# Designs tried in a protein design run: designed miniproteins, single chains. Part 101

Each design is a single chain, and the fold is of that chain. pLDDT is the mean over its residues in the fold that is shown.

## One batch from the design tools (miniprotein)

Design m3517
Fold by ESMFold2-Fast:
Structure m3517 (fold): chain A 106 residues (1-106)
Amino acid sequence: SSIVQQLQEKIKEASRLLEEGDLLGAAELLLDAIEELEKNKDQLSKEQQQDLLSDLAVLLTQLGRALGLEDLIAETMEKLRNSKSFEESLKILKEAVEQLLAHLRS
């Protein structure tokens, strides 16, 4: 769907910003992608939801490692493994990104 393409493009742009060292820009786009995915989840198949969730988790892991926040990433990945719903997984990712943003803005 067009929303899947828009989300994938946003994730690719966030990855590009990360490669360029714009960690703040990458984290802000990652947060936007999570919020857009939450808003549009009912337009997506279960497979599309899981693929996008996986892509977001990979990008979060790369951002957290770039910031030296390995403990936050380990805790977030454990919470994701124990998550009982797609909505809970999105909340876990959003909370982790907000912690990364707080670190970047401090």
Scores: mean pLDDT 88

Design m3518
Fold by ESMFold2-Fast:
Structure m3518 (fold): chain A 98 residues (1-98)
Amino acid sequence: MENLKKKEEERKKLIEQLAADIRRTFVDILLGIAKISKDDPEVIAVLERAREDGNLQEAAEELEKLGHTEFANILRQIDEKAPETAEWLLEKIEERKK
């Protein structure tokens, strides 16, 4: 029983780390696209802060206030789906080891 609780804590931490890495990776992709597209400097600044602090929810709210609703929605989807994606990836890696 005690051993099971420790494994559950380790798994939760790994999912949280993977989710954070997924969020940063997608923000880096969006930042790259925004720079190539010569997007609004305000959008680039918000995405750079999101990359540094990992706060996609705050970044999405700021982008929406600036009228960039599409970017705001993309950030919200990344934030919401990152834990689900992390768990799915971890399960696929575990299936391959069996």
Scores: mean pLDDT 79

Design m3519
Fold by ESMFold2-Fast:
Parts: sequence; structure tokens; C-alpha cells
Structure m3519 (fold): chain A 87 residues (1-87)
Amino acid sequence: KKGTLETESGTAELTVEKEGNVTKIEVVFTDNDGKRYVETLEITFEGDKAILKGSRKNLETGEVEEEEVTIPKSEAEELIKQFEELA
């Protein structure tokens, strides 16, 4: 699933892909100055929990920020639903 959102500050392209127990969400944001940011979130379900691995890359500077958190499965399912509704 892929969606595009046009805003006054730029364009966001949202991709949501599901494969087995893993859901990948990617947002490519291009601002009005042509600067691009890629945000990726990988959600892996393990029993009653979900492991979220996020990264944000500034394509102009090459700077990458990475984070990993574990949340309840119900919270991860709601998050995925919100992204799918935007796509």
C-alpha cells in the first residue's frame, strides 16, 4: 500500500508493507527546498508484544538516527492501522 500527501511544507510518500509477522512503514518527505528525509519503521510481532525499529535519514547530510522500542501488540496494531488509513 502506498499513498502521497501534499502539504504546504512539502510532499510525503507513505508505504506500508506486511510480510508475515513483520510490518514495514516508510515515509519519504521532500520539503519545498528539495531536501529529502527517509523515515523507516519495522514492526515485528512476538507474542503479546511488538518490537519497533525506527530510523530517520537526512538525505542532504547523510545523518541517520536509529531507535528501538518494545510496545504492547495492541498499541503496534493501532499504529499500523493509522498509517494504513493515510496510505
Scores: mean pLDDT 77

Design m3520
Fold by ESMFold2-Fast:
Structure m3520 (fold): chain A 87 residues (1-87)
Amino acid sequence: MKEIEKALELAEEAKKLAEQGKVEEAKKKLDEAKALLEKATDDLEVGVLIGMADLVYAVGKLIGKEKEGLIKQAELLIEAAKLALEK
């Protein structure tokens, strides 16, 4: 639970940072949130959300929309953390 709660906080902070254009800080917080979620749970549905978050960021970066990709990655990781907490 503690790791999942921290991951949720980090993902919410990262979304705010990304919206402010603080791309490097947002990415660091999202990487920390993802690592905590992967450590705390092996749930398939949570794993799918994490995978979708990675894909959205990767595509965003590839097409020159890294800020938008980070915002969407943060939103998906927030959903993943909330789902993991509802167990």
Scores: mean pLDDT 85

Design m3521
Fold by ESMFold2-Fast:
Structure m3521 (fold): chain A 77 residues (1-77)
Amino acid sequence: KPSEYQRDLYRALSLSAQSMLDAGYTLEQVQNAVQSMMTGIAGFYSKERVDLGRAIAQTVHEGGAEAGYQYGLEVAS
């Protein structure tokens, strides 16, 4: 069961990714930005956090912010 903190985090990351895509940034640029947000919030570098951030950005690109949010919740469950 995702914590409220994790729910808020994944919603914020998904909305940020959508905002960047709407502003005309490339998928790679958005993946790099969300990856950096994820590792910055964690306060440490990990491949798991990098991969999760990039996967959220890709899911938002394919299905919008709600899809990215639901993906984050699924992985955290």
Scores: mean pLDDT 80

Design m3522
Fold by ESMFold2-Fast:
Structure m3522 (fold): chain A 85 residues (1-85)
Amino acid sequence: SMDLLPTREEVVAAARELADQSKNPKLAEAYRRFAEVLGETDLTPLEAASYLIALAVAHVLEKKGFTDEAIELVESLIKRLEEKK
């Protein structure tokens, strides 16, 4: 069977794509910083899936005009990754 759970590399790619698509420079920078920190962090497939879901939530928040909340969410993800080091 194909592995249906995302890899760390797939989550990094998703974060970079969201950075490129973001119309807000601060949110784009947060996504880039998240991708950079994530690229240096070991993840289980379940953790990778959880981060991918959180990125999807941040994207929906930005699309609905909740840009500050999207930034706060991505910054919280960066903090969680830093606490693993």
Scores: mean pLDDT 85

Design m3523
Fold by ESMFold2-Fast:
Structure m3523 (fold): chain A 82 residues (1-82)
Amino acid sequence: EARRLIEEAREALRRGDYDRAAELGFRAMEIAGRNKDLESLLEALRVISEVEDKLSETDPQRARQLAIRATGLAIRSVAEII
């Protein structure tokens, strides 16, 4: 499940659909955390980081909000894995 969401998120990112990419990335992180799948968690984080980089050019406040949310979810998800 997480890998499929990551693939869909990357496709959304390629299309410039940053809202969809972030949504799918966060869902993938939650699933990866529950399944103790560190590789998928890191892949989902990379997608969200790319969304943040793209948004920082046009909407730096939203990029910062995404980074904060991703950090909180990553901490929680990593705690589930380790």
Scores: mean pLDDT 79

Design m3524
Fold by ESMFold2-Fast:
Structure m3524 (fold): chain A 107 residues (1-107)
Amino acid sequence: SEREELSRQIRQATLEGRLSKEQLERGIEIGVEDIELAVEATVEANKIVRKEMKKFGIESLEDEELMELRRLAAEPIYDGLVAGKPEEGIKKAEELVRKKLEEIKKK
């Protein structure tokens, strides 16, 4: 029960881009299902955000905007990994990040 509640919280935090280091470490310790996929999604989201920022010529962003971009990327990547379609998740994340960066650049 406690493990299932924590698992649900970790999955929800991943989808919302709110996965903390402490939640990640705890999820690994108790063997939460899909925690490894949640980790992979977060790592891949960070790579995509960094790559797309470089393409847009953006060197830095406000912490809030950076967190929003990472959240936006992590959800479709995680969904793709869970569905066994990682490439589809990555493509969707790239599209959403590019759209958000275009909006930021217009400000």
Scores: mean pLDDT 76

Design m3525
Fold by ESMFold2-Fast:
Structure m3525 (fold): chain A 100 residues (1-100)
Amino acid sequence: SPVELLYRIHAQELRRWLSEVLGLPEEVVEEVVALELAAGKQGRTASVEELRELNAALRERIRELLERAGVPDEDVAAVMARHDKAAAGIVAAREQELAA
């Protein structure tokens, strides 16, 4: 599935960026990655509207996780910006699949 693949690519990029650039604890990084991969599996058969709802729920779960872990507000904002960009791309890919 192109949607599942895009979630997997984003999860891999997040793992590297969260650990190597932001220096977050491994436990926090792997929890974020697990949420992204679970969303990818769920999104595989989702409609465009279901995918938007899934991405909104995922965004809030990741935000709450990072805030509970004591991640600085500026870093949380950077993660949310990356999520929003990836979510827009995933939704666009699904719209293209359904138009074919």
Scores: mean pLDDT 88

Design m3526
Fold by ESMFold2-Fast:
Structure m3526 (fold): chain A 72 residues (1-72)
Amino acid sequence: SMLERLLKIAEEVGERAAEAAKRLGLDAEEVRRKVEEAKENIERNKEAVIEVIEEASEAVELIKEAVDKLAE
């Protein structure tokens, strides 16, 4: 089902983002929190599919900003 596919995508993307954050010494817990929030939104409301994309984009932006600060 679409719900199962979206949950799997959120899980996989979130796990990779959290691992990247951990390796960079960033707050992996914040990344995991956003992933869990996205999964809960999928479960409660199909209209929340857009929120899953936004949450994933926010997680990526957080990692990108942290990398930019490290590169300084």
Scores: mean pLDDT 70

Design m3527
Fold by ESMFold2-Fast:
Structure m3527 (fold): chain A 57 residues (1-57)
Amino acid sequence: SVVERVAEHDTGLSREEIREMARAVAEGDEERLREIADKYGISVEAARSIGEAVLAE
């Protein structure tokens, strides 16, 4: 998806990690979102926004 490609370029995260954020958002997995955000030094809000943008496609 275009959003996955843009997020990969802007964040330096892999497509797999971006898809994992989208999955965590879709499943309501707050713990997983926090783990991803902490691991990559982004906010939970940023991780949620990326996941939501991928799901909105």
Scores: mean pLDDT 76

Design m3528
Fold by ESMFold2-Fast:
Structure m3528 (fold): chain A 77 residues (1-77)
Amino acid sequence: SAVERAYRILKEKLDELMKALDLTTKEGRQTALKFMFKGLTVREIAERYGLSPSAVSAAIRKLAEELGVSVKEILPV
């Protein structure tokens, strides 16, 4: 599934960012997720990681739901 591939890639990049920033808490993971996509559109994220925009949108929604944050807090539009 394109969505499962996007989820795996974005989760891996989030885990790498958390390690780089020495973040270990749920609150730290929420902050890292918001930071990871700050100032980027879904299309720009898709282009950066070689993914489809629809798969990126679905994967970000899944990550946001898992962390109890609003998609609007992660994506500016």
Scores: mean pLDDT 81

Design m3529
Fold by ESMFold2-Fast:
Formats: sequence, C-alpha cells, structure tokens
Structure m3529 (fold): chain A 70 residues (1-70)
Amino acid sequence: MGPPVVDLSGLTPEEREAVLKAAIDAAKASTSTDPREQLANAYRAIADEVERFGHPEAAEQARKAAESLA
C-alpha cells in the first residue's frame, strides 16, 4: 500500500525544504524497524512543521496519514 497523499502545493520552496528535513529527521530518529511506524513518525513531523507555516489543511491531511499507518 502506497503512502497517503498530502498536498504540499501551497508551501513555498523554503517551507517544503523545512518540512522534508523534519520528515527525514523524524524517520531517522525512529527506533522502530517497521516501515509503517517510520512513515507515521515522518507524517507527524510533516503535520507539525506545515501547521507552523500556517497550512492547517495540509497539516490535517498529514495527521490523517499518520493515523492510517499507526
């Protein structure tokens, strides 16, 4: 099953870079070897960062994606 789609089109290139960095850092920090749990942690990081930039709709999509994997 592929990862759920999160619409990041409303973000600036700088915001997208920050979001991707946060997702990578969260995945690397995961102590789980389960790819689903690593993806869930990445989506939670995406949601937090996107909400900080003022994109609550994309943040909600990312949280829903994390919940679907957890």
Scores: mean pLDDT 76

Design m3530
Fold by ESMFold2-Fast:
Structure m3530 (fold): chain A 66 residues (1-66)
Amino acid sequence: MEEIYELVRKLLEEAGLDPELYAPTIIVGAKLISEMENVDFVDAVIKLLERLHPEVGKKFREEVEK
């Protein structure tokens, strides 16, 4: 979870977004989506980032895919 949070912050900052403002919202939103839609937390983060910041979502997916 901490590793996912740091990755989200890094990618948001690289995109020119304030990571302190946006990263907590993404993490909390992804947790709610994961619980409500019964999806994996990482998949929820990808889904939310693709919806709000498509370029960041694409980079996040590339970093977490094995």
Scores: mean pLDDT 79

Design m3531
Fold by ESMFold2-Fast:
Structure m3531 (fold): chain A 77 residues (1-77)
Amino acid sequence: GKKEAEELLKRAVELAKKAAKYMKEAKETEDPIKYAGLALLGIGYATEAYLLAKKAKELGADVSEAEKLLKEAGMKV
């Protein structure tokens, strides 16, 4: 239903924002260990956000904000 789509979309956007933040921080660090940790966090959040956004889209939600944030995180969407 609409409420399920809205809840999935909200979570997808929140996780996509975290993914974009961690990927940006990873690109700005000169420490290879810190880069690896931040990149793994970013990839993890981006993957979960992508799956949630896909489910929300199947339920009729507008996922354009989540897709934009996932592109900022380096995801092909």
Scores: mean pLDDT 84

Design m3532
Fold by ESMFold2-Fast:
Structure m3532 (fold): chain A 87 residues (1-87)
Amino acid sequence: GPIALSPEVRALARKAMEAAEAAGRPEKGVAAALNAIGDVLDAYLAAKGAGADEAEIAAAVAAGQARALARVRELTAELEALAAEAA
């Protein structure tokens, strides 16, 4: 579907969840996954609401995936740092 996460975002979201569990903060991993889904969903809904065609919607979803990837990458690094401090 148009709001599906890319394989790269899904892999990093799983890594973020693992890092959050290691830090004793599993809610942080769930938040990371939900925020990634939100980035793609928001891009899709904004394009649809603006009356974008299918190609424009696909481009908006791709941009949402890129933002989700960047956000999850940053948060995964932060969660790995927290896990290291908790150890």
Scores: mean pLDDT 76

Design m3533
Fold by ESMFold2-Fast:
Structure m3533 (fold): chain A 84 residues (1-84)
Amino acid sequence: MEEKIKELEELLKKITDPRSRRIAEESLEAAKLALEHKDDVLKQIGAILRAIGLVLDAELLGDPEAREAAELALKAAVEALKSG
């Protein structure tokens, strides 16, 4: 999970488009929320739902880097839920 957050931070450094960067920044926040609240099932579900919304936004934008960021956040949120 922490490694997925580091991958997100590195990916964010490479994104130059403002819209893609916003999705990546929101993805990083969702992943951090899941990590901070790994013992709170409702907050973890909230983080998962947020990450799903970000994946949809990235799909509509058509940016593969934004999509990768959103998918990393979703994976991090799901792993946090499984660990709690």
Scores: mean pLDDT 77

Design m3534
Fold by ESMFold2-Fast:
Order: structure tokens, then sequence, then C-alpha cells
Structure m3534 (fold): chain A 83 residues (1-83)
């Protein structure tokens, strides 16, 4: 399950690169790597979800509302997996 989410984060990172926000793309690649290294660590899953929500707030402030929504949806999935 976390492997699928890591793949989703990499696809969103590519989308961020295409939109010209490479700092967000780099952050998303880093979070995908963390999920692959610690797929069953509920503390890591919650921390990644928190960082995705923070990135979503940044994106929303820059006008990337759809990408921000996609990041929040993945954060919710991770929070459910961390239970």
Amino acid sequence: MTEKIAEELRELAKKAEDLGIPAVAEGLYTLAELLEQYPEDSKVLRRVAEQLRNLAKMLESMGYDELAKELREIAEELEKLAE
C-alpha cells in the first residue's frame, strides 16, 4: 500500500517539475523515498502526511489549488494507514 503512495508522490513530483516548482518536486521525491525505506513505521507515515499538508498550504498560497488538493488526499490516506 505505501509503495503505491510512493509512486503517486513521484508522479506528483513530475507534475510539479512541469509546472516550474522544482523545490516542491524535490520535497515530494524525498518523501517518497522515506515511505519506501519505512513503509510500516506509523510515526514516519504521520510525519510524511504532515509535510504533505505543509506543502499543500504553500501550493495553495501560490495558486496551485488542484495540486494542493491531491497532496491533502494522499496525506489523509497515510494518516489512515498509520492507524
Scores: mean pLDDT 84

Design m3535
Fold by ESMFold2-Fast:
Structure m3535 (fold): chain A 102 residues (1-102)
Amino acid sequence: EVEELLEKLREEIRRLEKEIAELEKEIAELYAKLDEEQKEKFEKFKEELEREKELELEMIEAMAVLMSRHHPEELVEARKELQRKKIEVEMKKKLLEKLKEL
């Protein structure tokens, strides 16, 4: 049962990795079309977004430490990675939206 859950988590992680790769490609293509002023605005937005998500990432690490007391390490690590990838997708989508506004 734990093994089945781990397989499902790893499958979801692989799905998110593919989504991240597609988003990164779109971001790179749009970023290449920006002028210097637009690039400066984008980099500032990226820094602000990274700052905003810093606390959320720290909470994921804290929760993983807490869960490690009661759950197998492999399960805790897989869940942590899944949550990290979900945040990365959310951040990349916000970056892509910002590029479309520029």
Scores: mean pLDDT 84

Design m3536
Fold by ESMFold2-Fast:
Structure m3536 (fold): chain A 100 residues (1-100)
Amino acid sequence: SKEEELERLKRALDALIEHVEETGDESYVDQLLKAVEELIKSPDPEYQRLALEALERLINHPNLTEEQRKKIIETVEKLMAQVTDPELQARLKELIEKLK
């Protein structure tokens, strides 16, 4: 079911974010961004919300490289282009401001 898929995806994203927070390893940041980009391809606002929540947590990670910051900005811009929900649009605009 969709609910089971969303729960599984959320757990996978949470695990990747925890690894990033614990290790700072660039490979986990890249894996997280790949997962987020797959979620953005969905027009479903529930999948887009998961992508947004993961990006919000990732932005708080200390010691992001300039390359990683650029990739995050590009991912946020891709999500902004897909999102029609006003709440999600407002949150994405706030994320872009934080990444300046």
Scores: mean pLDDT 79

Design m3537
Fold by ESMFold2-Fast:
Structure m3537 (fold): chain A 55 residues (1-55)
Amino acid sequence: MEEEIQRELERARKAADATLKDVESLNPTPEQLEKAKQAIDDFLRRREEELRARA
């Protein structure tokens, strides 16, 4: 179970990193980039909580 949670979190983190790099490639404003980073951090935190709650 812990290994499964870790694999899903790693997958989510890689997807988030790829999304952030795509956003960066579009030359966003500093504010847009900060909002994107905050949204990704919130998503990953919620995802970890959901996975651990279901474990």
Scores: mean pLDDT 78

Design m3538
Fold by ESMFold2-Fast:
Structure m3538 (fold): chain A 86 residues (1-86)
Amino acid sequence: SELDEVDAELRRLMERARADPARHPLLEEIHELARRAGEALEARDFEAARRAIEELARLLRELGMPEEVVEKFVEYAYRFLEELEK
Protein backbone atom coordinates (compact mmCIF):
# COMPACT_ATOMS: atom_id res chain seq x y z
CA SER A 1 0.00 0.00 0.00
CA GLU A 2 3.05 2.31 -0.08
CA LEU A 3 2.47 2.81 -3.80
CA ASP A 4 -1.20 3.67 -3.20
CA GLU A 5 -0.10 6.41 -0.77
CA VAL A 6 2.53 7.79 -3.18
CA ASP A 7 0.06 7.68 -6.10
CA ALA A 8 -2.69 9.40 -4.08
CA GLU A 9 -0.35 12.20 -2.93
CA LEU A 10 1.08 12.65 -6.43
CA ARG A 11 -2.40 12.93 -7.98
CA ARG A 12 -3.50 15.44 -5.32
CA LEU A 13 -0.39 17.62 -5.78
CA MET A 14 -0.55 17.46 -9.60
CA GLU A 15 -4.21 18.56 -9.62
CA ARG A 16 -3.39 21.44 -7.24
CA ALA A 17 -0.40 22.44 -9.37
CA ARG A 18 -2.45 22.40 -12.60
CA ALA A 19 -4.77 24.98 -11.01
CA ASP A 20 -1.78 27.25 -10.15
CA PRO A 21 0.06 28.80 -13.14
CA ALA A 22 3.09 29.57 -10.91
CA ARG A 23 3.63 25.80 -10.51
CA HIS A 24 3.45 24.93 -14.24
CA PRO A 25 7.26 25.09 -14.72
CA LEU A 26 7.64 22.49 -11.93
CA LEU A 27 5.02 20.29 -13.62
CA GLU A 28 6.91 20.51 -16.92
CA GLU A 29 10.20 19.55 -15.22
CA ILE A 30 8.54 16.61 -13.43
CA HIS A 31 6.99 15.35 -16.69
CA GLU A 32 10.31 15.70 -18.54
CA LEU A 33 12.25 13.86 -15.80
CA ALA A 34 9.64 11.08 -15.66
CA ARG A 35 9.97 10.71 -19.45
CA ARG A 36 13.80 10.56 -19.19
CA ALA A 37 13.59 8.01 -16.36
CA GLY A 38 11.36 5.83 -18.57
CA GLU A 39 13.78 6.16 -21.50
CA ALA A 40 16.73 5.25 -19.23
CA LEU A 41 14.87 2.15 -18.00
CA GLU A 42 14.08 1.07 -21.58
CA ALA A 43 17.79 1.50 -22.45
CA ARG A 44 18.80 -0.31 -19.21
CA ASP A 45 20.85 2.77 -18.25
CA PHE A 46 20.50 2.31 -14.50
CA GLU A 47 22.91 5.15 -13.67
CA ALA A 48 20.75 7.62 -15.61
CA ALA A 49 17.60 6.14 -14.03
CA ARG A 50 19.02 6.64 -10.50
CA ARG A 51 19.94 10.27 -11.30
CA ALA A 52 16.44 10.88 -12.66
CA ILE A 53 14.91 9.42 -9.47
CA GLU A 54 17.05 11.77 -7.32
CA GLU A 55 16.01 14.76 -9.45
CA LEU A 56 12.32 13.73 -9.32
CA ALA A 57 12.48 13.44 -5.52
CA ARG A 58 13.86 17.00 -5.31
CA LEU A 59 11.08 18.40 -7.54
CA LEU A 60 8.39 16.46 -5.66
CA ARG A 61 9.62 18.10 -2.44
CA GLU A 62 9.37 21.51 -4.17
CA LEU A 63 5.84 20.60 -5.28
CA GLY A 64 4.94 20.07 -1.60
CA MET A 65 5.02 16.30 -1.27
CA PRO A 66 5.56 15.31 2.40
CA GLU A 67 9.09 14.00 3.11
CA GLU A 68 7.70 10.65 4.34
CA VAL A 69 5.93 10.10 1.00
CA VAL A 70 9.02 11.19 -0.99
CA GLU A 71 11.09 8.63 0.98
CA LYS A 72 8.57 5.89 0.12
CA PHE A 73 8.75 6.86 -3.57
CA VAL A 74 12.58 6.76 -3.58
CA GLU A 75 12.71 3.43 -1.67
CA TYR A 76 10.22 1.83 -4.06
CA ALA A 77 11.99 3.17 -7.16
CA TYR A 78 15.42 1.96 -5.99
CA ARG A 79 14.03 -1.49 -5.05
CA PHE A 80 12.46 -1.68 -8.52
CA LEU A 81 15.81 -0.82 -10.14
CA GLU A 82 17.68 -3.40 -8.01
CA GLU A 83 15.30 -6.17 -9.11
CA LEU A 84 15.34 -5.04 -12.75
CA GLU A 85 19.18 -4.88 -12.80
CA LYS A 86 19.50 -8.57 -11.74
Scores: mean pLDDT 81

Design m3539
Fold by ESMFold2-Fast:
Structure m3539 (fold): chain A 58 residues (1-58)
Amino acid sequence: SMVEEAAAKGKEGKNTRGGAAASIAAGSGDRELAEKAAEYAKQGNTVEATEAAAKASR
């Protein structure tokens, strides 16, 4: 899926695309995990944001 691809590219890019992956995951199933992903992205913690986004996408 595009969310999985965005999460993978976020881990590679670490900054810009990790934030995008978090935003995409915020539209997915797990609300709590998606909110954490978005919050980490706002803080610039792109690695943590990407991991939370990937979990939210399950």
Scores: mean pLDDT 59

Design m3540
Fold by ESMFold2-Fast:
Structure m3540 (fold): chain A 97 residues (1-97)
Amino acid sequence: EELIKELVERYERNAKIAEERGDLVKAAHYYLDIGAGYEKLGDFEKAASYYEKAVRLFEEAGSPLLPEAYRNLAISYEKLGDTEKAEEYRKKADELE
C-alpha cells in the first residue's frame, strides 16, 4: 500500500493545479480518489480530510456528485466513531437526492 501513498502526493499536486485552473470538478475527483485510497489503507482520519476537500469543491461547482462525496464522508466519520458527524453528512446527502 506504499504505492498508494506515492500516488496520493501526485494526485494532491494535480488537484491543486486543476483548482488553480478553475477546474473544480476535476480537483474534487482527485481528492475523492485520495480519500478512497486512504480508506482502503484504513486511515479514516485522512480519508475524511480529503473527502471534506472534495465536498467543498463539488459544492462550489454545483456538481451532482456532491451527495456521493457526503456519503463517503459520512462513512469515514462512522468508522472513526463520530456518529454525530456521520449522521449530519448522511442527512445532507439525503436532502440533495
Scores: mean pLDDT 84

Design m3541
Fold by ESMFold2-Fast:
Structure m3541 (fold): chain A 89 residues (1-89)
Amino acid sequence: MTREELIDKALETFRRLIERAIEEARKRGVDQADIDAAEAELPAQLEKLRAELPKLTVAPEEDVAAARAIAEKLGPEAVEFLDLLLELS
């Protein structure tokens, strides 16, 4: 897999992560207006992420461990996203 293919896969995984977070927010009774605002920001967040992913370097082990603990709480898309970030660095 090329670095560009990993970046594209990471962006797609991030989009799925946000879509899942929005669905869980709806189930928890978050206001539709707040959900709409979050959805409206997604294209800008994806563009920022695309610009940052090529700059990734090896993260300290303690930062990786902290990120993994957070990802496990957010769900399988977050774990997949973290694994793709680690592959890119």
Scores: mean pLDDT 76

Design m3542
Fold by ESMFold2-Fast:
Structure m3542 (fold): chain A 72 residues (1-72)
Amino acid sequence: PTEEEIEEFASLFKDPKQQEEVREALTRLNEEDPEKAREILEKAKELPLEQQYLYVLTEIGVYELERAVRRV
């Protein structure tokens, strides 16, 4: 996804802290694995808004943890 797409998605969340967390997490993932970032973003959009925040952070967190373990 583009930076604009990430910003638009993050802006859907009412809580400014959640907006910042989602924007930063998706931006980091998009730099490392753009295809994975796209998959997570598209899947999140299929969910109800209240589930999108938790889904995005959980999926990105799992991805980052798996990469950290594999790089050791």
Scores: mean pLDDT 78

Design m3543
Fold by ESMFold2-Fast:
Structure m3543 (fold): chain A 86 residues (1-86)
Amino acid sequence: MTFEEIVEQAKENLAKSSPFSALSGKPLSEDTIVPPGFLEPVHRKDYLELLKKHDPELYEKLKVFLDELREALLPLVLEKAKQFAA
């Protein structure tokens, strides 16, 4: 998949999901991503900790990509958070 395809899929999954992280259950923050193959949003830091523990080489390769994904999702995350913060 291209980066653009991953971003588009992540945006669709974010729109359909709850405003809470699938890994922690905490409210979504600016550090939110939908990793490739995930259907629900998570905090980027939590996902990076999993990668670093289980696949350090992939962690080094993806950390920049996941930050770019976070930036691409940020406007939608902020909008989703506002809808629940009232």
Scores: mean pLDDT 79

Design m3544
Fold by ESMFold2-Fast:
Structure m3544 (fold): chain A 69 residues (1-69)
Amino acid sequence: LSPEEVADLAGRLIRAAEAAWLSVPGVKRVTATAEIDGDRVTLHVDIEATPENQEAARKAAEDGARAAA
């Protein structure tokens, strides 16, 4: 992966994660950021949600990330 391809992928993952998390009931806030180190991307997602909704939110985020990849 080139640095430009990594940046594009990070942007798509951020959008997918934010959309997926915000679609889950009980999710009040989502902040997603990406750390890019050469050809490696680490996605940091901060979610404010009730404990009972965290598993549903996590599943939605994983589904969104897979759709973006």
Scores: mean pLDDT 68

Design m3545
Fold by ESMFold2-Fast:
Structure m3545 (fold): chain A 70 residues (1-70)
Amino acid sequence: SEADELIEEVRKLVDEYDAEAQKTGDRELFMKAADLAAVEIGLIVDKLLGGITPERLERYRAEVERIKAE
C-alpha cells in the first residue's frame, strides 16, 4: 500500500540521518532523525486505527518534505 511504502521510505530516512549525525556529531541531523521517527510512529498508529486516507497521506508527505528542508 502507499502507506506501507511511505513508512518504509521514512524509516530509511531516519536511518540515513541518524548514521550521518553519528559520523558528524551534527545536532540538526539528530533532530531531523527524531522528527522523522515521530512521523513514522504517527503513520503506524493511524494505520492500526483504521487506515490512512489519501488526504492524510499527502499531509504526512508534506511533513516529511518540511523536515528535510529545515
Scores: mean pLDDT 85

Design m3546
Fold by ESMFold2-Fast:
Structure m3546 (fold): chain A 105 residues (1-105)
Amino acid sequence: SLKEQVQELGREAVEAVRKGDSERAIEKIKEIVELAKQSTDPETIKAALDELVRVAETAYENGDREVLQAAYEALVELLKSLPDDKDLILYGIGAVLRAMGLLLD
């Protein structure tokens, strides 16, 4: 499923951050956003938001400011592309605020 593909990309992005491969992590972040923007499935979109937050948190823990910034920008881009669904919009706002908090810390 697209949800499983998004979750696998998130896992690969996290592994890339832990290995110090920032470029690979950013490529995976972009792939997550591309798949999420092509989906109208709320579960797939929420999975993408969750995986991008997980990448942001992993980047923060590993001191990778470049990947943290990329994950934040990806979350903002995805939030702007969400369908007119109140629950999805509120979920996306929460994800963006979480990544923003990590950037400001």
Scores: mean pLDDT 91

Design m3547
Fold by ESMFold2-Fast:
Structure m3547 (fold): chain A 68 residues (1-68)
Amino acid sequence: MEEELEKLKAENEAWVDRITAQAEKGIKETVDKTNAPESLKKQEPEIVEAIRLIARAISKLDLERFKK
């Protein structure tokens, strides 16, 4: 159980990192392609951080469900 939990935790951390990197790339590409206003472009770091927090919340829920 503990070994499986550690493996799941590592997989979830890797997933959070991948989703965050994908979101950062996708947001920049979308902002550039849609010719977004400069004010929205300045918000890119905040949007990426929000996505990271959501991904971490999903990971936490998955880990809590596994512990039960």
Scores: mean pLDDT 75

Design m3548
Fold by ESMFold2-Fast:
Structure m3548 (fold): chain A 93 residues (1-93)
Amino acid sequence: MEAFKAIADLYIAQANYELKKGRKVLEEAKERGVDPELIKSMEEAIKNVEDAIKKVREAVEKGDLVATSQAIQDLLKAIDNLRKKIEELEKEL
């Protein structure tokens, strides 16, 4: 369990870094009046990462190794999607 918790904590830290960047870019885009569809897409990407972090934490807390592995995979996919949405939104700034 400790090894899985360490890996989960590492990916959660990475996710929090991307969330901070995404929220900053989202705020700037809203202030500049960027396309509402791009703004909504970014908000959904942020929510997906937040939900994925919650699932990872719950799986680790329950000691479910299979659920933890699956939740980490889902978190990595959510982070990748958030990065792509950040790049798309930054192009409009």
Scores: mean pLDDT 86

Design m3549
Fold by ESMFold2-Fast:
Structure m3549 (fold): chain A 111 residues (1-111)
Amino acid sequence: MVDIDKLVAVLQEALPEDMAAALAAEYAALKARIAADPTTSPGAAYAGTVFHIAGRLGELFAERGMSKEEVEEIKERIEELTKDDPKLRKAALDIVNLAEFIAEMLKRQAA
């Protein structure tokens, strides 16, 4: 499993500043909620964090009207930031791909 703090840090560095700030705030709130629940297993905390981050990024991508080119630029920045860590690269790219899918679903529902 990858370090979630490193995963979120990579996403923040790859994103536009305003989206990075929104993601940081979401992650801080999520960490507080997980810490408040002593019954949450490490695996459930990991999975919940990944899905929550992907969902929030999908909302941000939809709100900004992110183009495929802009999403590809984010993926390219992730690849550069994670060139020495293939597991971290895969985890970060999987989140961005899921966020892109969620953004497309949200755009279709709003149409």
Scores: mean pLDDT 82

Design m3550
Fold by ESMFold2-Fast:
Structure m3550 (fold): chain A 66 residues (1-66)
Amino acid sequence: GRAALEALARRLGARAGVSPATVLALVREIMSLKGEARKAKIAEVERRYGLSPEEIERLGVLLVLS
């Protein structure tokens, strides 16, 4: 649950050069969007931060479960 979310957010944030809080804020924003807007935001985050769609999805699942 929460510990796994925090650990993954720290690891991905370190790789992307951003704080864990920034990673979680990006994932929350993506989860608030639907359809083409969500796809466009995922592509933007992948381009800017190097976070794959699979990594974003894993964070989203852990966030819902926390």
Scores: mean pLDDT 84

